# Designs tried in a protein design run: designed miniproteins, single chains, continued (2). Part 63

Each design is a single chain, and the fold is of that chain. pLDDT is the mean over its residues in the fold that is shown.

## One batch from the design tools (miniprotein)

Design m6159
Fold by ESMFold2-Fast:
Structure m6159 (fold): chain A 88 residues (1-88)
Amino acid sequence: SLSPDILQAIQELEQKKQQLEEKLQELLDTQPYVDPALVQQAQDTINQIQNTINKLKNKELPGTEPVLKAIDDSLSSLNEVLAKLDAY
């Protein structure tokens, strides 16, 4: 089974991905214009995070270092895009 630390990381990734999805939808519904490049970056990030979550759940990453790197890279990408959307 997955370690508690990895399960907690998956939960954090799922929560932040949902926040990104909700924030993107809110901006598309409320703003008269959202930069199409930022919309694409947000959608690409959502897809990349879902792929990472799936790899973590399925134990498809070959060892601890790739797992930790995938989590860290994913959180960094999510936080970057969320900050850009929050600037609206």
Scores: mean pLDDT 85

Design m6160
Fold by ESMFold2-Fast:
Structure m6160 (fold): chain A 58 residues (1-58)
Amino acid sequence: AAAVARAAEQARRGARIARELIEDQSESLTEEQVKRGRDVYERLAAQAERLEALLAEL
């Protein structure tokens, strides 16, 4: 339980940081870099949602 909670927290934090970096740096990044960054935080957010759903069942 604690390990899953920590993993969910870290994934959510990672998604937030990646999103903020892409949003803050968007003017200095290429469209491809912005797209890749968005894909990264979307994947981390989806992972966090799955782990959070698992925690709700524990």
Scores: mean pLDDT 78

Design m6161
Fold by ESMFold2-Fast:
Structure m6161 (fold): chain A 92 residues (1-92)
Amino acid sequence: SSDEFVKRLEEIVKDPSAPEEKKQAAIDLLAVFRAAPAILAKLKELEAKHGEELKGGEIARAIGRIMAESYDAAKAELEKEREEIEREAKEK
């Protein structure tokens, strides 16, 4: 399940023995999962507001913008969460 996969990615980020490249890959994937609900919510909002007016390419362009913004925001939050986990680990 996606929930099990997300938990596995979170464990990689928390693992002090995991290679840096593996942690970065886990963050990148977690950002996609974290961004997905925001993307779906924004798409439903656009469909409700402009459904009859939006056609093919306009929808694709709107999705691209929403995905980029949502992904960047999610990744920034995950990087901050990672820094806090590493700070706490150094204190123990």
Scores: mean pLDDT 76

Design m6162
Fold by ESMFold2-Fast:
Structure m6162 (fold): chain A 80 residues (1-80)
Amino acid sequence: SVKEKLLETIEKAIEAVKNKDKGEAMKYLGEFRELSQSFPADARAQLDSLAAQALLAVLNEDYDSALATLEEMRELVEAL
């Protein structure tokens, strides 16, 4: 399912952030944003906002904030 693919992509992004691998984290955040386009507009708006926040944190090498945001994204997707 798309939900299972989103969760897998978040876990890969979390692993990349924990390893401070900026390139891999950006790659998986991009893949997440592509997959999330399949969700209803209200859920997608929340996911897009969190993904943008996580991406900004990664770009600033603020891996602690990126990790916290990715964990919020995981909880939101689990609740869908």
Scores: mean pLDDT 87

Design m6163
Fold by ESMFold2-Fast:
Structure m6163 (fold): chain A 75 residues (1-75)
Amino acid sequence: DLVKRQVESVIDGVEQLKEFLKRQFPNDPRAQELVAQLDEAVAKAKAATTESEYREVLAQLFELVGQAQALLKEA
């Protein structure tokens, strides 16, 4: 329950981040790749049914968010 709630909260933030990346870097291949990877991670999160699956996808989402933050610092 707690891990599932964390995943749902992170998904909301990820959707906002995807919108921001599309708006700020519409023609940047790195941003396009990150958006695609975030879409895949969100799909995995929605398909998750066990605590292990939720933990795995949370780790993937945090890694991708970190990559997006690094890209934003470079811009």
Scores: mean pLDDT 81

Design m6164
Fold by ESMFold2-Fast:
Structure m6164 (fold): chain A 80 residues (1-80)
Amino acid sequence: SVEAGAAAAVAAAERRARELAARDPSLEPRLREAVELAREGARLTVRVLAGEGTEEDLRRAEELFARAEALLREAEARAA
């Protein structure tokens, strides 16, 4: 389900953030930002599923997930 997919995406971001913070604690503020963006994207996705959101909200959720992914990739590059 899309709701389960949104929850899984947040859980994956949180797991990646914990792993990266353990390798380099200085990344923690950026990792916190990435997780917050993923959570916001998931909230918008759930709202659309509930019939309370719009196609604009869905596109916004995609942008938020893309931003979270970019921050996680940046952190991964710095931790390497």
Scores: mean pLDDT 86

Design m6165
Fold by ESMFold2-Fast:
Structure m6165 (fold): chain A 69 residues (1-69)
Amino acid sequence: MKQEIYEGLKPYLSDEDAEHLATTFVQAKRRSDLETAVEVTTKVAEYFSGPEKAEKARKVLEEIAKKEE
């Protein structure tokens, strides 16, 4: 999961930001549910990379969350 998120985000974000968001998603999923993890991680992406890249990140995260359902 973490590696899958990292690889999905890598085209839109820096390697450092992609790894940070992948870690954030995995931690958020452990503390709550997949929907909350997508929401929290998307907000973090917006803070670090701006709203346009955050929307691209959201689509990647939603696709991965759907596979885990």
Scores: mean pLDDT 78

Design m6166
Fold by ESMFold2-Fast:
Structure m6166 (fold): chain A 74 residues (1-74)
Amino acid sequence: SKSELAALGAGYGATVANARTAQEAIDGSAKGFEKAGYPEAGQAARDGGMLGAKNLGDTPESAAFGAVIGAALA
């Protein structure tokens, strides 16, 4: 939905701008979805963010990318 796309964009922007670690990026992305009323997307963002950090590098950007993909597929 449009609200899910808006939550994805807001979560990604806040995560990359403010995160210093992959874990902060994961938490920021997940909390963005949870605050928007999508707790299932928040959990998918945590799972995707962990996979992104593990497979693409332990960086906020890799974690944020994985979180966005995970949430989009939820």
Scores: mean pLDDT 72

Design m6167
Fold by ESMFold2-Fast:
Structure m6167 (fold): chain A 80 residues (1-80)
Amino acid sequence: SALERAAELFRSPDPRDVLRGLKLVATVGDDALRAQLVALVEEAVGAPGIDVSEEELLARITPEVRERLAALVEAHIAAS
């Protein structure tokens, strides 16, 4: 599924695959999943909203944050 692909992208060694995974969730995820991912990303960046650049966002998304993103998507799939 597209959500399983998003989880795979979040675990990719390429940091830019996180953006591809987020775009997939934005396209196929429901409002609850999208809200959970936004909250996790904002927590990782340390800033609310959309005031960070793509480069700054990628720099602040650690391997631990990527694993948490993948786990959120997998939990949503399991609950569906």
Scores: mean pLDDT 75

Design m6168
Fold by ESMFold2-Fast:
Structure m6168 (fold): chain A 85 residues (1-85)
Amino acid sequence: MEAVRQALEALRARVAEWVAADKSLSEAFKKSILNTADTAVRLAREGKPASMIARQLTALGQMAKSANAEDLAAEIDAVRDAVLG
């Protein structure tokens, strides 16, 4: 439980770092991806089911792939698999 929360908080920090570094992203996209990452962290803190957290991470991974952030998308997929396993 706690290891999953730490992994999600670390992932949220990685998303925030990437958003700050990538100057090509629209403000709407930045808000959307950060809100999706924040929602995954909130669901974990509230003790929501792994399936609900994983669904949010699937959406986050798709957003990263849409922005050609393949390394970030792979990190998101790894965290999602850890949440489900």
Scores: mean pLDDT 84

Design m6169
Fold by ESMFold2-Fast:
Structure m6169 (fold): chain A 65 residues (1-65)
Amino acid sequence: MEELEKVAKEYIEKLRELGAEASYSIVNGMLIVNVDLKTKEIEEIYKELVKEAKRFGASVFIPVY
């Protein structure tokens, strides 16, 4: 899903700008995001990512915790 990949890249870049170590993978239309939600700003960006990904019919989760 090219649009989902673009959204994932944009939001992962924003998370990294806030000092978070963030990465993603896309498996069968599921967006997997690895990020530590240590600050309110990082958490807000993550919530926006989840909302945007759902617009494209994708599931989002953090598998680390």
Scores: mean pLDDT 71

Design m6170
Fold by ESMFold2-Fast:
Structure m6170 (fold): chain A 78 residues (1-78)
Amino acid sequence: SELLEKIKERAKELGKKVIEAAKKDKELAYEIAKVLPTIEQEAKELSKIDKELGQVVREFAKELEDIYNKFKKEELEK
């Protein structure tokens, strides 16, 4: 479906913007971290419908997790 392909591209672009914002905003990264388990579960469910869409969401969740872990590590004084 042409519409599905357009949705996938739109999702990738939105994901990039959210990732870029989270890299610059620690508070946003921490808020997003609260919903990461939900996003990971959604990626798993989406992969049953469309493998590529599931991969897009999984990669998005992984990038956000890496950003959160970076801020968390930087916050550790010891």
Scores: mean pLDDT 81

Design m6171
Fold by ESMFold2-Fast:
Order: structure tokens, then C-alpha cells, then sequence
Structure m6171 (fold): chain A 70 residues (1-70)
């Protein structure tokens, strides 16, 4: 799951992979889902954009502060 998203070459491809693994989240607002922000943070980190990754991780943590997976 996370490895496949991290291997994506673009944000659009990462979103499509996320939708395939979490079909139950299809059509829901990504801004309300901490998993989406967490995966985007992993993608940004892989691309060397550590500042963006930190911002996205903070957003995910705001949405799910007690989730140990984030």
C-alpha cells in the first residue's frame, strides 16, 4: 500500500493508487481523511520536499491526533 503510493511518479497517480486500495473512501472529501494527508506526506518526503511533507503530516495529525499510524 504505502510502498506503491511512494513509487508513484505524480500526485495524480498516487491519488489513483489510494482510491484503488481504499474504495470505501471514494467520493469522500480528502481534506477530512488523515490517511490521504499522511500518504501525500510520504510522497513529498520521497521527492525530497521535506517542508511540504512536514506540513502534510501536521495536517494529518490535526485530523487524527490519537492515531499512532500517523
Amino acid sequence: MEEEILSAESVEEAIELFKKHFPELQGKDPSEHPEFYYFQALLAEKQGNTELAEILREKAKELAPDDPRI
Scores: mean pLDDT 68

Design m6172
Fold by ESMFold2-Fast:
Structure m6172 (fold): chain A 83 residues (1-83)
Amino acid sequence: RELYERIYVPFREGTALADQALATGDRALAERARALLQRSLDAVQDLLNLGKQVGGEVDPVLHDLLAEIEARLARLEEWLAAS
């Protein structure tokens, strides 16, 4: 339950806001999207680091999610820098 609230809720909301920001050119909305995506990224990284420290197998879905969040943040940051 808490994992969904920490990772998936900010990821979904951040993605929706990023899409809206890019469509409308709203920089304030883009900054809100960046903050939400960063929150999701930090939570995934924390979970991966904990798994690595205890020597357990890490779910490959978490690595795929990390890559997706990083790619979305990179696109948003490039757009913000170009604007």
Scores: mean pLDDT 78

Design m6173
Fold by ESMFold2-Fast:
Order: structure tokens, then C-alpha cells, then sequence
Structure m6173 (fold): chain A 116 residues (1-116)
């Protein structure tokens, strides 16, 4: 749908900007925090582009040995405050994981559901 296309475009642009900023960041923890902030911004923009949109971004963070050390989801269901709360919880979880583990890689799964 046009609404889903607009939402994907908004999130895609936010992620593109985050990728460029991440090139400047040396610390792996700061890279993942930057990604979380970009996902939250992109999801808020997606909700603004498509008010009936439901979307989720799930991030999995792995250590340098490939062990999963953090997993979180940011949910866009029309409530901006929920996205910001999920962002803060995710950042806290990443900071705590980084005290015990060295971040090796991360992956992002995006899901979009628009009302018919």
C-alpha cells in the first residue's frame, strides 16, 4: 500500500543516515545505541506517514564469539511515548550487556503491518 511504502521510505532514510553516522563511531556500544535512536526516530516518522501503521524493529546483539547478549523490540503502534520508552529500555540493556561482553555484531528485523 502507499502508506506502507511511505513508512518504509521514512524508516529507510533514518537507517541510511544512521549508517553514515555509525562510520564515524569507533566504540561498538555507541554504534548500537546510535542504531537504536535511528530506529526509534524512523518508526516515529513511519507512524506520522501512516497513522494506522503497526511496525516493529527487533535488534539482536551478539558478542565477538557469536553469543546472543541482548535482544529487544521497539514497537510502533500509534503511541510515540511507547517508542521512546522502548528506546530508553533498549539503550539501558545495551549499556548493561556492554559491561560484561564485547559487542561483535548486531542484526535488525523489521516488520510492517498496515490496516487493510
Amino acid sequence: SAAVDAARAALGEALRRAYEEMKKIKNPTEKVINLVKALADGLIRAMEAAPGLRAEATVRVYDENGELIAEFTIVADGDRERVLEDQEKAIKLIKEASKKHKIGRFEVELRFDAPA
Scores: mean pLDDT 82

Design m6174
Fold by ESMFold2-Fast:
Structure m6174 (fold): chain A 64 residues (1-64)
Amino acid sequence: SLQDILDQLKAQVEKLYQQGVPLGSILSTLATEVQRLADRLGIPREDQQRIMQEVSRHAVELYS
């Protein structure tokens, strides 16, 4: 489901944060992963944008 994808990507972002990966690198990795998932699973553009917004917001909050 979309929620499962969101939860998995948020967990991946949290792992990268714990490893000391800079925010900009996390966001670049996220963009690449969302594109790969979209290509593989046929995720609509609107859902891709929602994933990017929600998960990138979560990443930014970790650095706040």
Scores: mean pLDDT 85

Design m6175
Fold by ESMFold2-Fast:
Order: structure tokens, then C-alpha cells, then sequence
Structure m6175 (fold): chain A 63 residues (1-63)
């Protein structure tokens, strides 16, 4: 795609990252050291953020 298409894609990734970071904050506020279920959900969402950040870095590297 064009550079503009890649930039639009990066903006979409930034929006999704921000949404997931907000969810992580909510889970941290609700989570206790003994709550394995909330910790698992948090870890999954953190993994999604890491994946989206990797996709953004790759998209930036090809511009």
C-alpha cells in the first residue's frame, strides 16, 4: 500500500493499543496477588498489546 495507508494502519494500531492499556489498568485495580483468573486475563491483553506494538514497529520499519 501507499505510505498514507501504512500511516492510517499505524493510527488504528495506536487506538487499539490505547484501548487495551485502559483495560489492563482496570484489571490491575481489580486484581489481587491471589487472583489467578484476573492475572491470566491481564497477561493475555498484555500479550495483545505487545503483538500490536510489534506490528506497528514492523509497519514503521517498511516506510
Amino acid sequence: GSIQDIQAFIQQLDKRIAEYEEKIKELEEKSTASNSELNFEKEVIEGMVALLQAMKSFADSVM
Scores: mean pLDDT 77

Design m6176
Fold by ESMFold2-Fast:
Structure m6176 (fold): chain A 69 residues (1-69)
Amino acid sequence: MPSAEEIAKMSIDEAVEYLASLSKEEQLTMLKQMYEIDKDKAREVLERLIHSGKFPITFEAKELLDKLY
């Protein structure tokens, strides 16, 4: 299983597809870790998740990022 650092090295599309395979709790944890490594990439991955409309974590992930700004 790739680490958050390895996920940060993936393309945006690959990172989004990988995160979509994880549980809701794991997705939130990985997004948090990615934000500490590469905040711009973490934001872009979150924006992709929001635009897809497929992910139940969209609201919680957005709230998390809003609190970190």
Scores: mean pLDDT 69

Design m6177
Fold by ESMFold2-Fast:
Formats: structure tokens, C-alpha cells, sequence
Structure m6177 (fold): chain A 94 residues (1-94)
């Protein structure tokens, strides 16, 4: 079965493909990214490199959503999620 990180990366790719097609991600798709990111953060076996990969994948979605949907609820939720992952990475790296 795919790992939480693999599922997160697959969900990120699906959203990036929708954005490339001019389609906005739904609230349910953003909620799925939030749930998958938290599964990665809650995994005590996740490496610093895996957390860094999760943060980078989410930052790519945030960048595209902010370009296409500036000031949207989706952009605000993704920014909060990226900040949550960055804070967790910083805490574990200390």
C-alpha cells in the first residue's frame, strides 16, 4: 500500500493537473491534502527528508493557487497548511 507521503504527492499532482487545466481545487480536495499532510506529520517514523518533501509539494500547490485564485479561501487554507508543516520540520530539526 502507498505511504502517507506517496498519497500526499499523488494528491498534489492531481490538484496541479486540475490547475493546469484551469480548474479550481474543491474544498474537499483541500481537506484531503490537510488530512494527508497531518498523517505525514503524525508518523513518528517519517524522516526529516520526507517532511521536507511534503512541505515542498504543498508549497508548489500554494504557489499555483495563489497565482490563479489570489485571496481565496483555498489559498488561505494551503498557506496555513504549509506553515504547519514548516513549523513541524523546524521543531524536529532543532
Amino acid sequence: APTPLQRLVEAVHAILQKLAAGEAPTAAEIAELEALAREVLDDPSASLQELEQAGMALAMVLSEVEKQLPGSAQAARLRALVDEVRAALAARAA
Scores: mean pLDDT 86

Design m6178
Fold by ESMFold2-Fast:
Structure m6178 (fold): chain A 64 residues (1-64)
Amino acid sequence: SRIERLKKIVEELRKEKALLDEKIAELEKSESIRDKILALFLQLVRGSTEHMIEILEKKIKELE
């Protein structure tokens, strides 16, 4: 069903967000300016991912 597909997408996005959190933490420990810039970029991607999860979860509730 459409709801089942959306739930699987949310689950995968949550897993990807967890991997992003780990990578950001590693990059933030670096003294390199390049790594600090990359960490900022990934923080934006993380924020977008979290927002997408919220939109999809709201849509799942509307479809139930």
Scores: mean pLDDT 86

Design m6179
Fold by ESMFold2-Fast:
Structure m6179 (fold): chain A 87 residues (1-87)
Amino acid sequence: MPSLEEVVERLRELELKALEAIEAGDAETARKYLEEVVELASTVVSEEELARLREFFAKTDVMNKEDVLAFFKRAMHLVLEAVARRE
């Protein structure tokens, strides 16, 4: 399994790349980055947390910067909470 530091670093990288794709008008690339966040979170969060994140992802407009930022904040919070329980 990836380390906490690796997961957090990758989430931040994906957020920046998703925002760049949105600014470029590339909804397909932005969606791919958000899907990668869900896949990454699945390695560290519980089934209940993953289900909530998937529900939130389904409601996220990938071309709305505010929605995308809210999604990344939710994902980061869930990952940090899950890893804090391991410490």
Scores: mean pLDDT 79

Design m6180
Fold by ESMFold2-Fast:
Structure m6180 (fold): chain A 90 residues (1-90)
Amino acid sequence: SMMEEKLRIFKEIHELAKAGNIEEARKLAEEALKKGLISEEEYIHILVQIKAIAGELTEEELVEALRKLGYSEEEIKEAVEAFRAYLASL
């Protein structure tokens, strides 16, 4: 199904990013968006995840992405607290 294809692509992007193949992960996400397999919102979530895995995501970029996705200020605050906790655990 289209949903199974979508989940396979999400897994492949995540595995590429974890392996340090950041450019290939980004390229695969862009192709999935172009083909209509994922939404603009899912694409933004994926880019944030790729940057986070790469150790390149800033708090400012996380906040901007979540605002663009329509999250509330309270939800953004919770996400920032989780992100800070994650970085402190490394």
Scores: mean pLDDT 83

Design m6181
Fold by ESMFold2-Fast:
Structure m6181 (fold): chain A 81 residues (1-81)
Amino acid sequence: MSMEEIKAAKLAQWEAQADTLAATLTRALGIPAARAEAIKAEQTAVLKEKLAKAKTEEEMETIVRQGLAAFADALVAEGEA
């Protein structure tokens, strides 16, 4: 598998897991869907930039894991505002 195919797979993994997180946390925290979508778009842009610079699959897994944590933290912060 090429590096580009691996990066595309990691981005798809992020999208699926971020959608699940958004559905769970927006319900729990009362965040409007439009705000959750905006936060997801911002976090996706950061993740894409980091994935573009990644050189190993292990680094990409770390980027996705850290990205999901950052997205969850951003949603919690929005819900507390």
Scores: mean pLDDT 83

Design m6182
Fold by ESMFold2-Fast:
Structure m6182 (fold): chain A 76 residues (1-76)
Amino acid sequence: MSKEELEAEVTAAMAIIMAGVAKLMLSKGADPEEVLALVEKARELVEKNKEKLSPEALKEAEEAIREVEAAAEAQK
């Protein structure tokens, strides 16, 4: 595995973890604006590295982010 490939995999994993944390925070009554800020950071991380991500990893990260974003927006 190259350094670039490792960075891409770590980026996808971090974005998914951030989305999971955001979803957990929202489920515990966190401020939707705070949750959306974390989701935005995860989205930026994916977007900067999307060309290096596999289609599967990109889809998984984007779906995780989209799910939390929709839930947070619905609670505003």
Scores: mean pLDDT 79

Design m6183
Fold by ESMFold2-Fast:
Parts: structure tokens; sequence; C-alpha cells
Structure m6183 (fold): chain A 67 residues (1-67)
């Protein structure tokens, strides 16, 4: 779960960066996030299962924010 929390933290930093500069290339931001997921999960490619694991790890945080 620590790896997924680091991905979440990275995604929040990217979101803040995009919010501060809306002219940023959204596709490049997405590529940075995908590369970070590959790095932290130690995989050559990101699969649907990897995305599902990230979503599951973030679900408790999202529910706390929504409450």
Amino acid sequence: KEKYKKIYEFSLKLAEKVAADPSLDQEKVKEELIEKVKELLNKDSVTEEDYEKVVEALKPEAEKLAA
C-alpha cells in the first residue's frame, strides 16, 4: 500500500501543478503519472490490474475526503 500512497501523493502534486499552470500539456502530465506508476510498481508496462490496485489503495482516502 505504501507504493500506491506514493503514487497518490505524486498525482496530487501533478494536480496542483496543473491547477497552477492550466497551459500544461495534459498528455505529458498523464505520461509522467504512468512512468511513476511503472517505477513504483517495478513494471515495464501498466496494466488494467495495476490501475485497479491503485484505485483500491486510494478508495479509503477518497471515502474520507467525501465524508
Scores: mean pLDDT 63

Design m6184
Fold by ESMFold2-Fast:
Structure m6184 (fold): chain A 65 residues (1-65)
Amino acid sequence: MAVLLREARALAAQLQAEGVLAGVEEGPDTIRVRLRRETPASERFRRLLETVATLMGKRFEFELL
């Protein structure tokens, strides 16, 4: 789990630098991701966060702007 969170943070930094990631919001029951575009890296990030959300007992939400 700690390794997955570290990977998610690294991918988030990369996607933000590339202008692909608009934001990530963590709530008590939900993790929400906003993207401007879909790329192979953003799909890996989405899958990774969906796995993290499941392990934390939270729901994953995805928005494409």
Scores: mean pLDDT 79

Design m6185
Fold by ESMFold2-Fast:
Structure m6185 (fold): chain A 64 residues (1-64)
Amino acid sequence: RVRELQERLRAAGYLHPDLPIDGVEGPETAGLVNSVLEKAGLEPAPIDGVIDDEVWARVERALA
């Protein structure tokens, strides 16, 4: 999941090309998720950084 999210964020131009896609759910990934959701006008992800099925579906809608 997290690696797939990082790959989608990179393809959409949100992830810096020098950053590795490591599959680690860290503050950078959480910040990028919230940036994407905010730009799309969708609900923010939880601050604890947990990417559940609802958050993932929301991100996919934002990137679609």
Scores: mean pLDDT 66

Design m6186
Fold by ESMFold2-Fast:
Structure m6186 (fold): chain A 92 residues (1-92)
Amino acid sequence: VERLRREGERLIEKGERDLALIREIGRDGSVMGESEEIRERGLEIFELGKKKAEELKKKEGVVINDASVVLIPPEELIRRGEELLRKAEELA
């Protein structure tokens, strides 16, 4: 129970941090030229990270959180965290 709660909180925290970073990138790219470069670069990094996360998940059959390249969508991380918190509450 306690472990599920901790994992859920960890995933939510990571998702929130990733959302905050995306928001900050959007702020800094308020000028047209800069916003296009940041957007394109962000999409490339995001898709690369998503691809690598899916590859790791497929090989291990479990979500691995230690890859420095994992850019799972923040909403997905938050959803997983909420699911773990719900399971912890059901087991309490």
Scores: mean pLDDT 55

Design m6187
Fold by ESMFold2-Fast:
Structure m6187 (fold): chain A 64 residues (1-64)
Amino acid sequence: DVRSSALQLADISLKRAEEAKKAGRPGDMRIHLGNVGVAINALIALGDFETAEEIAKRAEEVEK
């Protein structure tokens, strides 16, 4: 379903963003964080605000 797809996108994209950060690849990190943003917007559209906020905080920690 859409929610499961959004959660999978967020999980995979966060992992890839963290890997890109550790590898010193800021461009790749930004692309993956963009995909996390797509997943967050999908969760918000579904009314899952708590999960969206949690994922957004995790993405912010990766950007640091």
Scores: mean pLDDT 86

Design m6188
Fold by ESMFold2-Fast:
Structure m6188 (fold): chain A 55 residues (1-55)
Amino acid sequence: SELEELAEELAKKYNLPFSLSLSVITLGVARGLSKEQIEKILESFAGKEDIDVPT
């Protein structure tokens, strides 16, 4: 899937979890956001070191 490939690319670029990147990209595309806007959202998450994901 193109969304999975983009999620992997952006997860690697911004050092984020793949699942987080995929969720943000999927939601962004569904809302009609551009790739640039989605990348800005992911970049904002890259600055947060305390993302507690419940197990």
Scores: mean pLDDT 74

Design m6189
Fold by ESMFold2-Fast:
Structure m6189 (fold): chain A 74 residues (1-74)
Amino acid sequence: PTEATAILAVAVGEVERLTGVRIPYDPTSSKSVGIAAQKAAEVAGSTVEVPEDASSLSVEEAKAIARALGEAAK
């Protein structure tokens, strides 16, 4: 997995922890992680745009999405 994929996977886990909602995904699949991050945005009530494939993201783009998800899930 790319660094961006790993950053989004951590962000999905943080949304699960803050909301108590389970979001299952395959951490070895960038597409699975991307889809999980989209579900995390729905659960957190965030309007942030998440691509289907996390490997398309730069590290900075992934950090921005992770920050938006964390703030929305508080």
Scores: mean pLDDT 81

Design m6190
Fold by ESMFold2-Fast:
Structure m6190 (fold): chain A 89 residues (1-89)
Amino acid sequence: SKANRTRMVLLEASVTMHDLNVQIMIRYNEPPQVVLQRAEQALSLSDQALSQISSLDISTDMEKQIVQNIQSIRDHMQSVLADIKAKVS
């Protein structure tokens, strides 16, 4: 439905903003521990967004694309966390 698409777009926008914030922090050489905390927050929010969307009737290509975009951000945050943890160990 249009209401479901609006909710999904807002969830996508929220996780995208957190992903961009993590990328900016990395670009400006913020301390690894600070980047780790923000990347963990972004990953948690991505998981929450996917959980919320899983209760919705996903029927359109646009809705499927939003899910793929959020999954891509989740995968990116997992990669960032793995890289930072490897450097801090």
Scores: mean pLDDT 85

Design m6191
Fold by ESMFold2-Fast:
Structure m6191 (fold): chain A 59 residues (1-59)
Amino acid sequence: SEELKKRLEEISELAVKLNNRDFTPETIEKLKSILNLTDEELQRYLERIEAAHAEREKK
């Protein structure tokens, strides 16, 4: 339960950073670790995030 609380807090902070397009190496490594992504999956995920941001702004 405490591990879950910490994970939720880190996900929340990570979401804020990603929404602000803060793609620092630390943020990227945290994202990869939390979502258990391979380097290839991470690359595709980042591309989808950029596409999603563009679509949300268009609405």
Scores: mean pLDDT 72

Design m6192
Fold by ESMFold2-Fast:
Structure m6192 (fold): chain A 93 residues (1-93)
Amino acid sequence: SKEEVLEELKKLFQEMLDAVRAGDRDAVIEAARKIVELLKEHGFSDEALKKIEDILSKALQEMARATPEEAVRILQKAYDEILKIVEEELEKR
């Protein structure tokens, strides 16, 4: 269901946020991979998946050069952008 996808997405972003706060870059990258896999398994379009992958890739690149506090802000912005794409895809018939 839409609610199940959104709940799992929130859990994965929380996992990613916890990894950022811990300074665990491998865990951050793994969480990003899990987000893409989740959406792919729920039948998201190649166009939507590419947009989400581009957002995550840019966020990961920016976070590599950021302080922990800046990295949290970068991730929050990426989450907001991805959530909007996910909600739009789930509203399509």
Scores: mean pLDDT 85

Design m6193
Fold by ESMFold2-Fast:
Structure m6193 (fold): chain A 74 residues (1-74)
Amino acid sequence: SAALKQQSQQLVDQALQYYRNGDFEKARQLSEQSLSLDPNSVRGQALLSFTLKQLGDDKKAEQYAKKALELLEA
């Protein structure tokens, strides 16, 4: 759905603002919500990866980074 993709990108933009402000927990929550609406969002996958890295969850960060790269290569 185009509407779900638009809502997902809005959530990514909000998550990015929290990320820039150092609120990594809120950035994670919004990034996870964005991916629930559009699991194929490269921006959502990448931002969640960076956010998880800041929170110390290196293993999950690598998983989302790989998914973002796979989507970008498709």
Scores: mean pLDDT 90

Design m6194
Fold by ESMFold2-Fast:
Structure m6194 (fold): chain A 95 residues (1-95)
Amino acid sequence: YEKYYEEGKKYFEAGDYEKALEYYKKALEEAKTDEEKGLIYYNLGKVYEAQGDYQKAELYYEKAAELFPKDDPRRKEALEKSIEAGVKLLEKVVS
């Protein structure tokens, strides 16, 4: 999963969100642990957020939070990102 995860990060930083999604999804297929899957879901959330797809960003950040260990600071970070995406989605829907 590391190779695909690294490629996904590279494409995300280059602004190639379509390829970033492709490689992160490939990394997800190879991921073995909840921590690995949580990290990939978190980065999928970041890609969707960058694309302005706040509904998918919220969903993937929430999935990431559920998969991180209870005492992992990344769990709180993912929850905060999910809430932020939900607020952005609400702003878009309201007007």
Scores: mean pLDDT 79

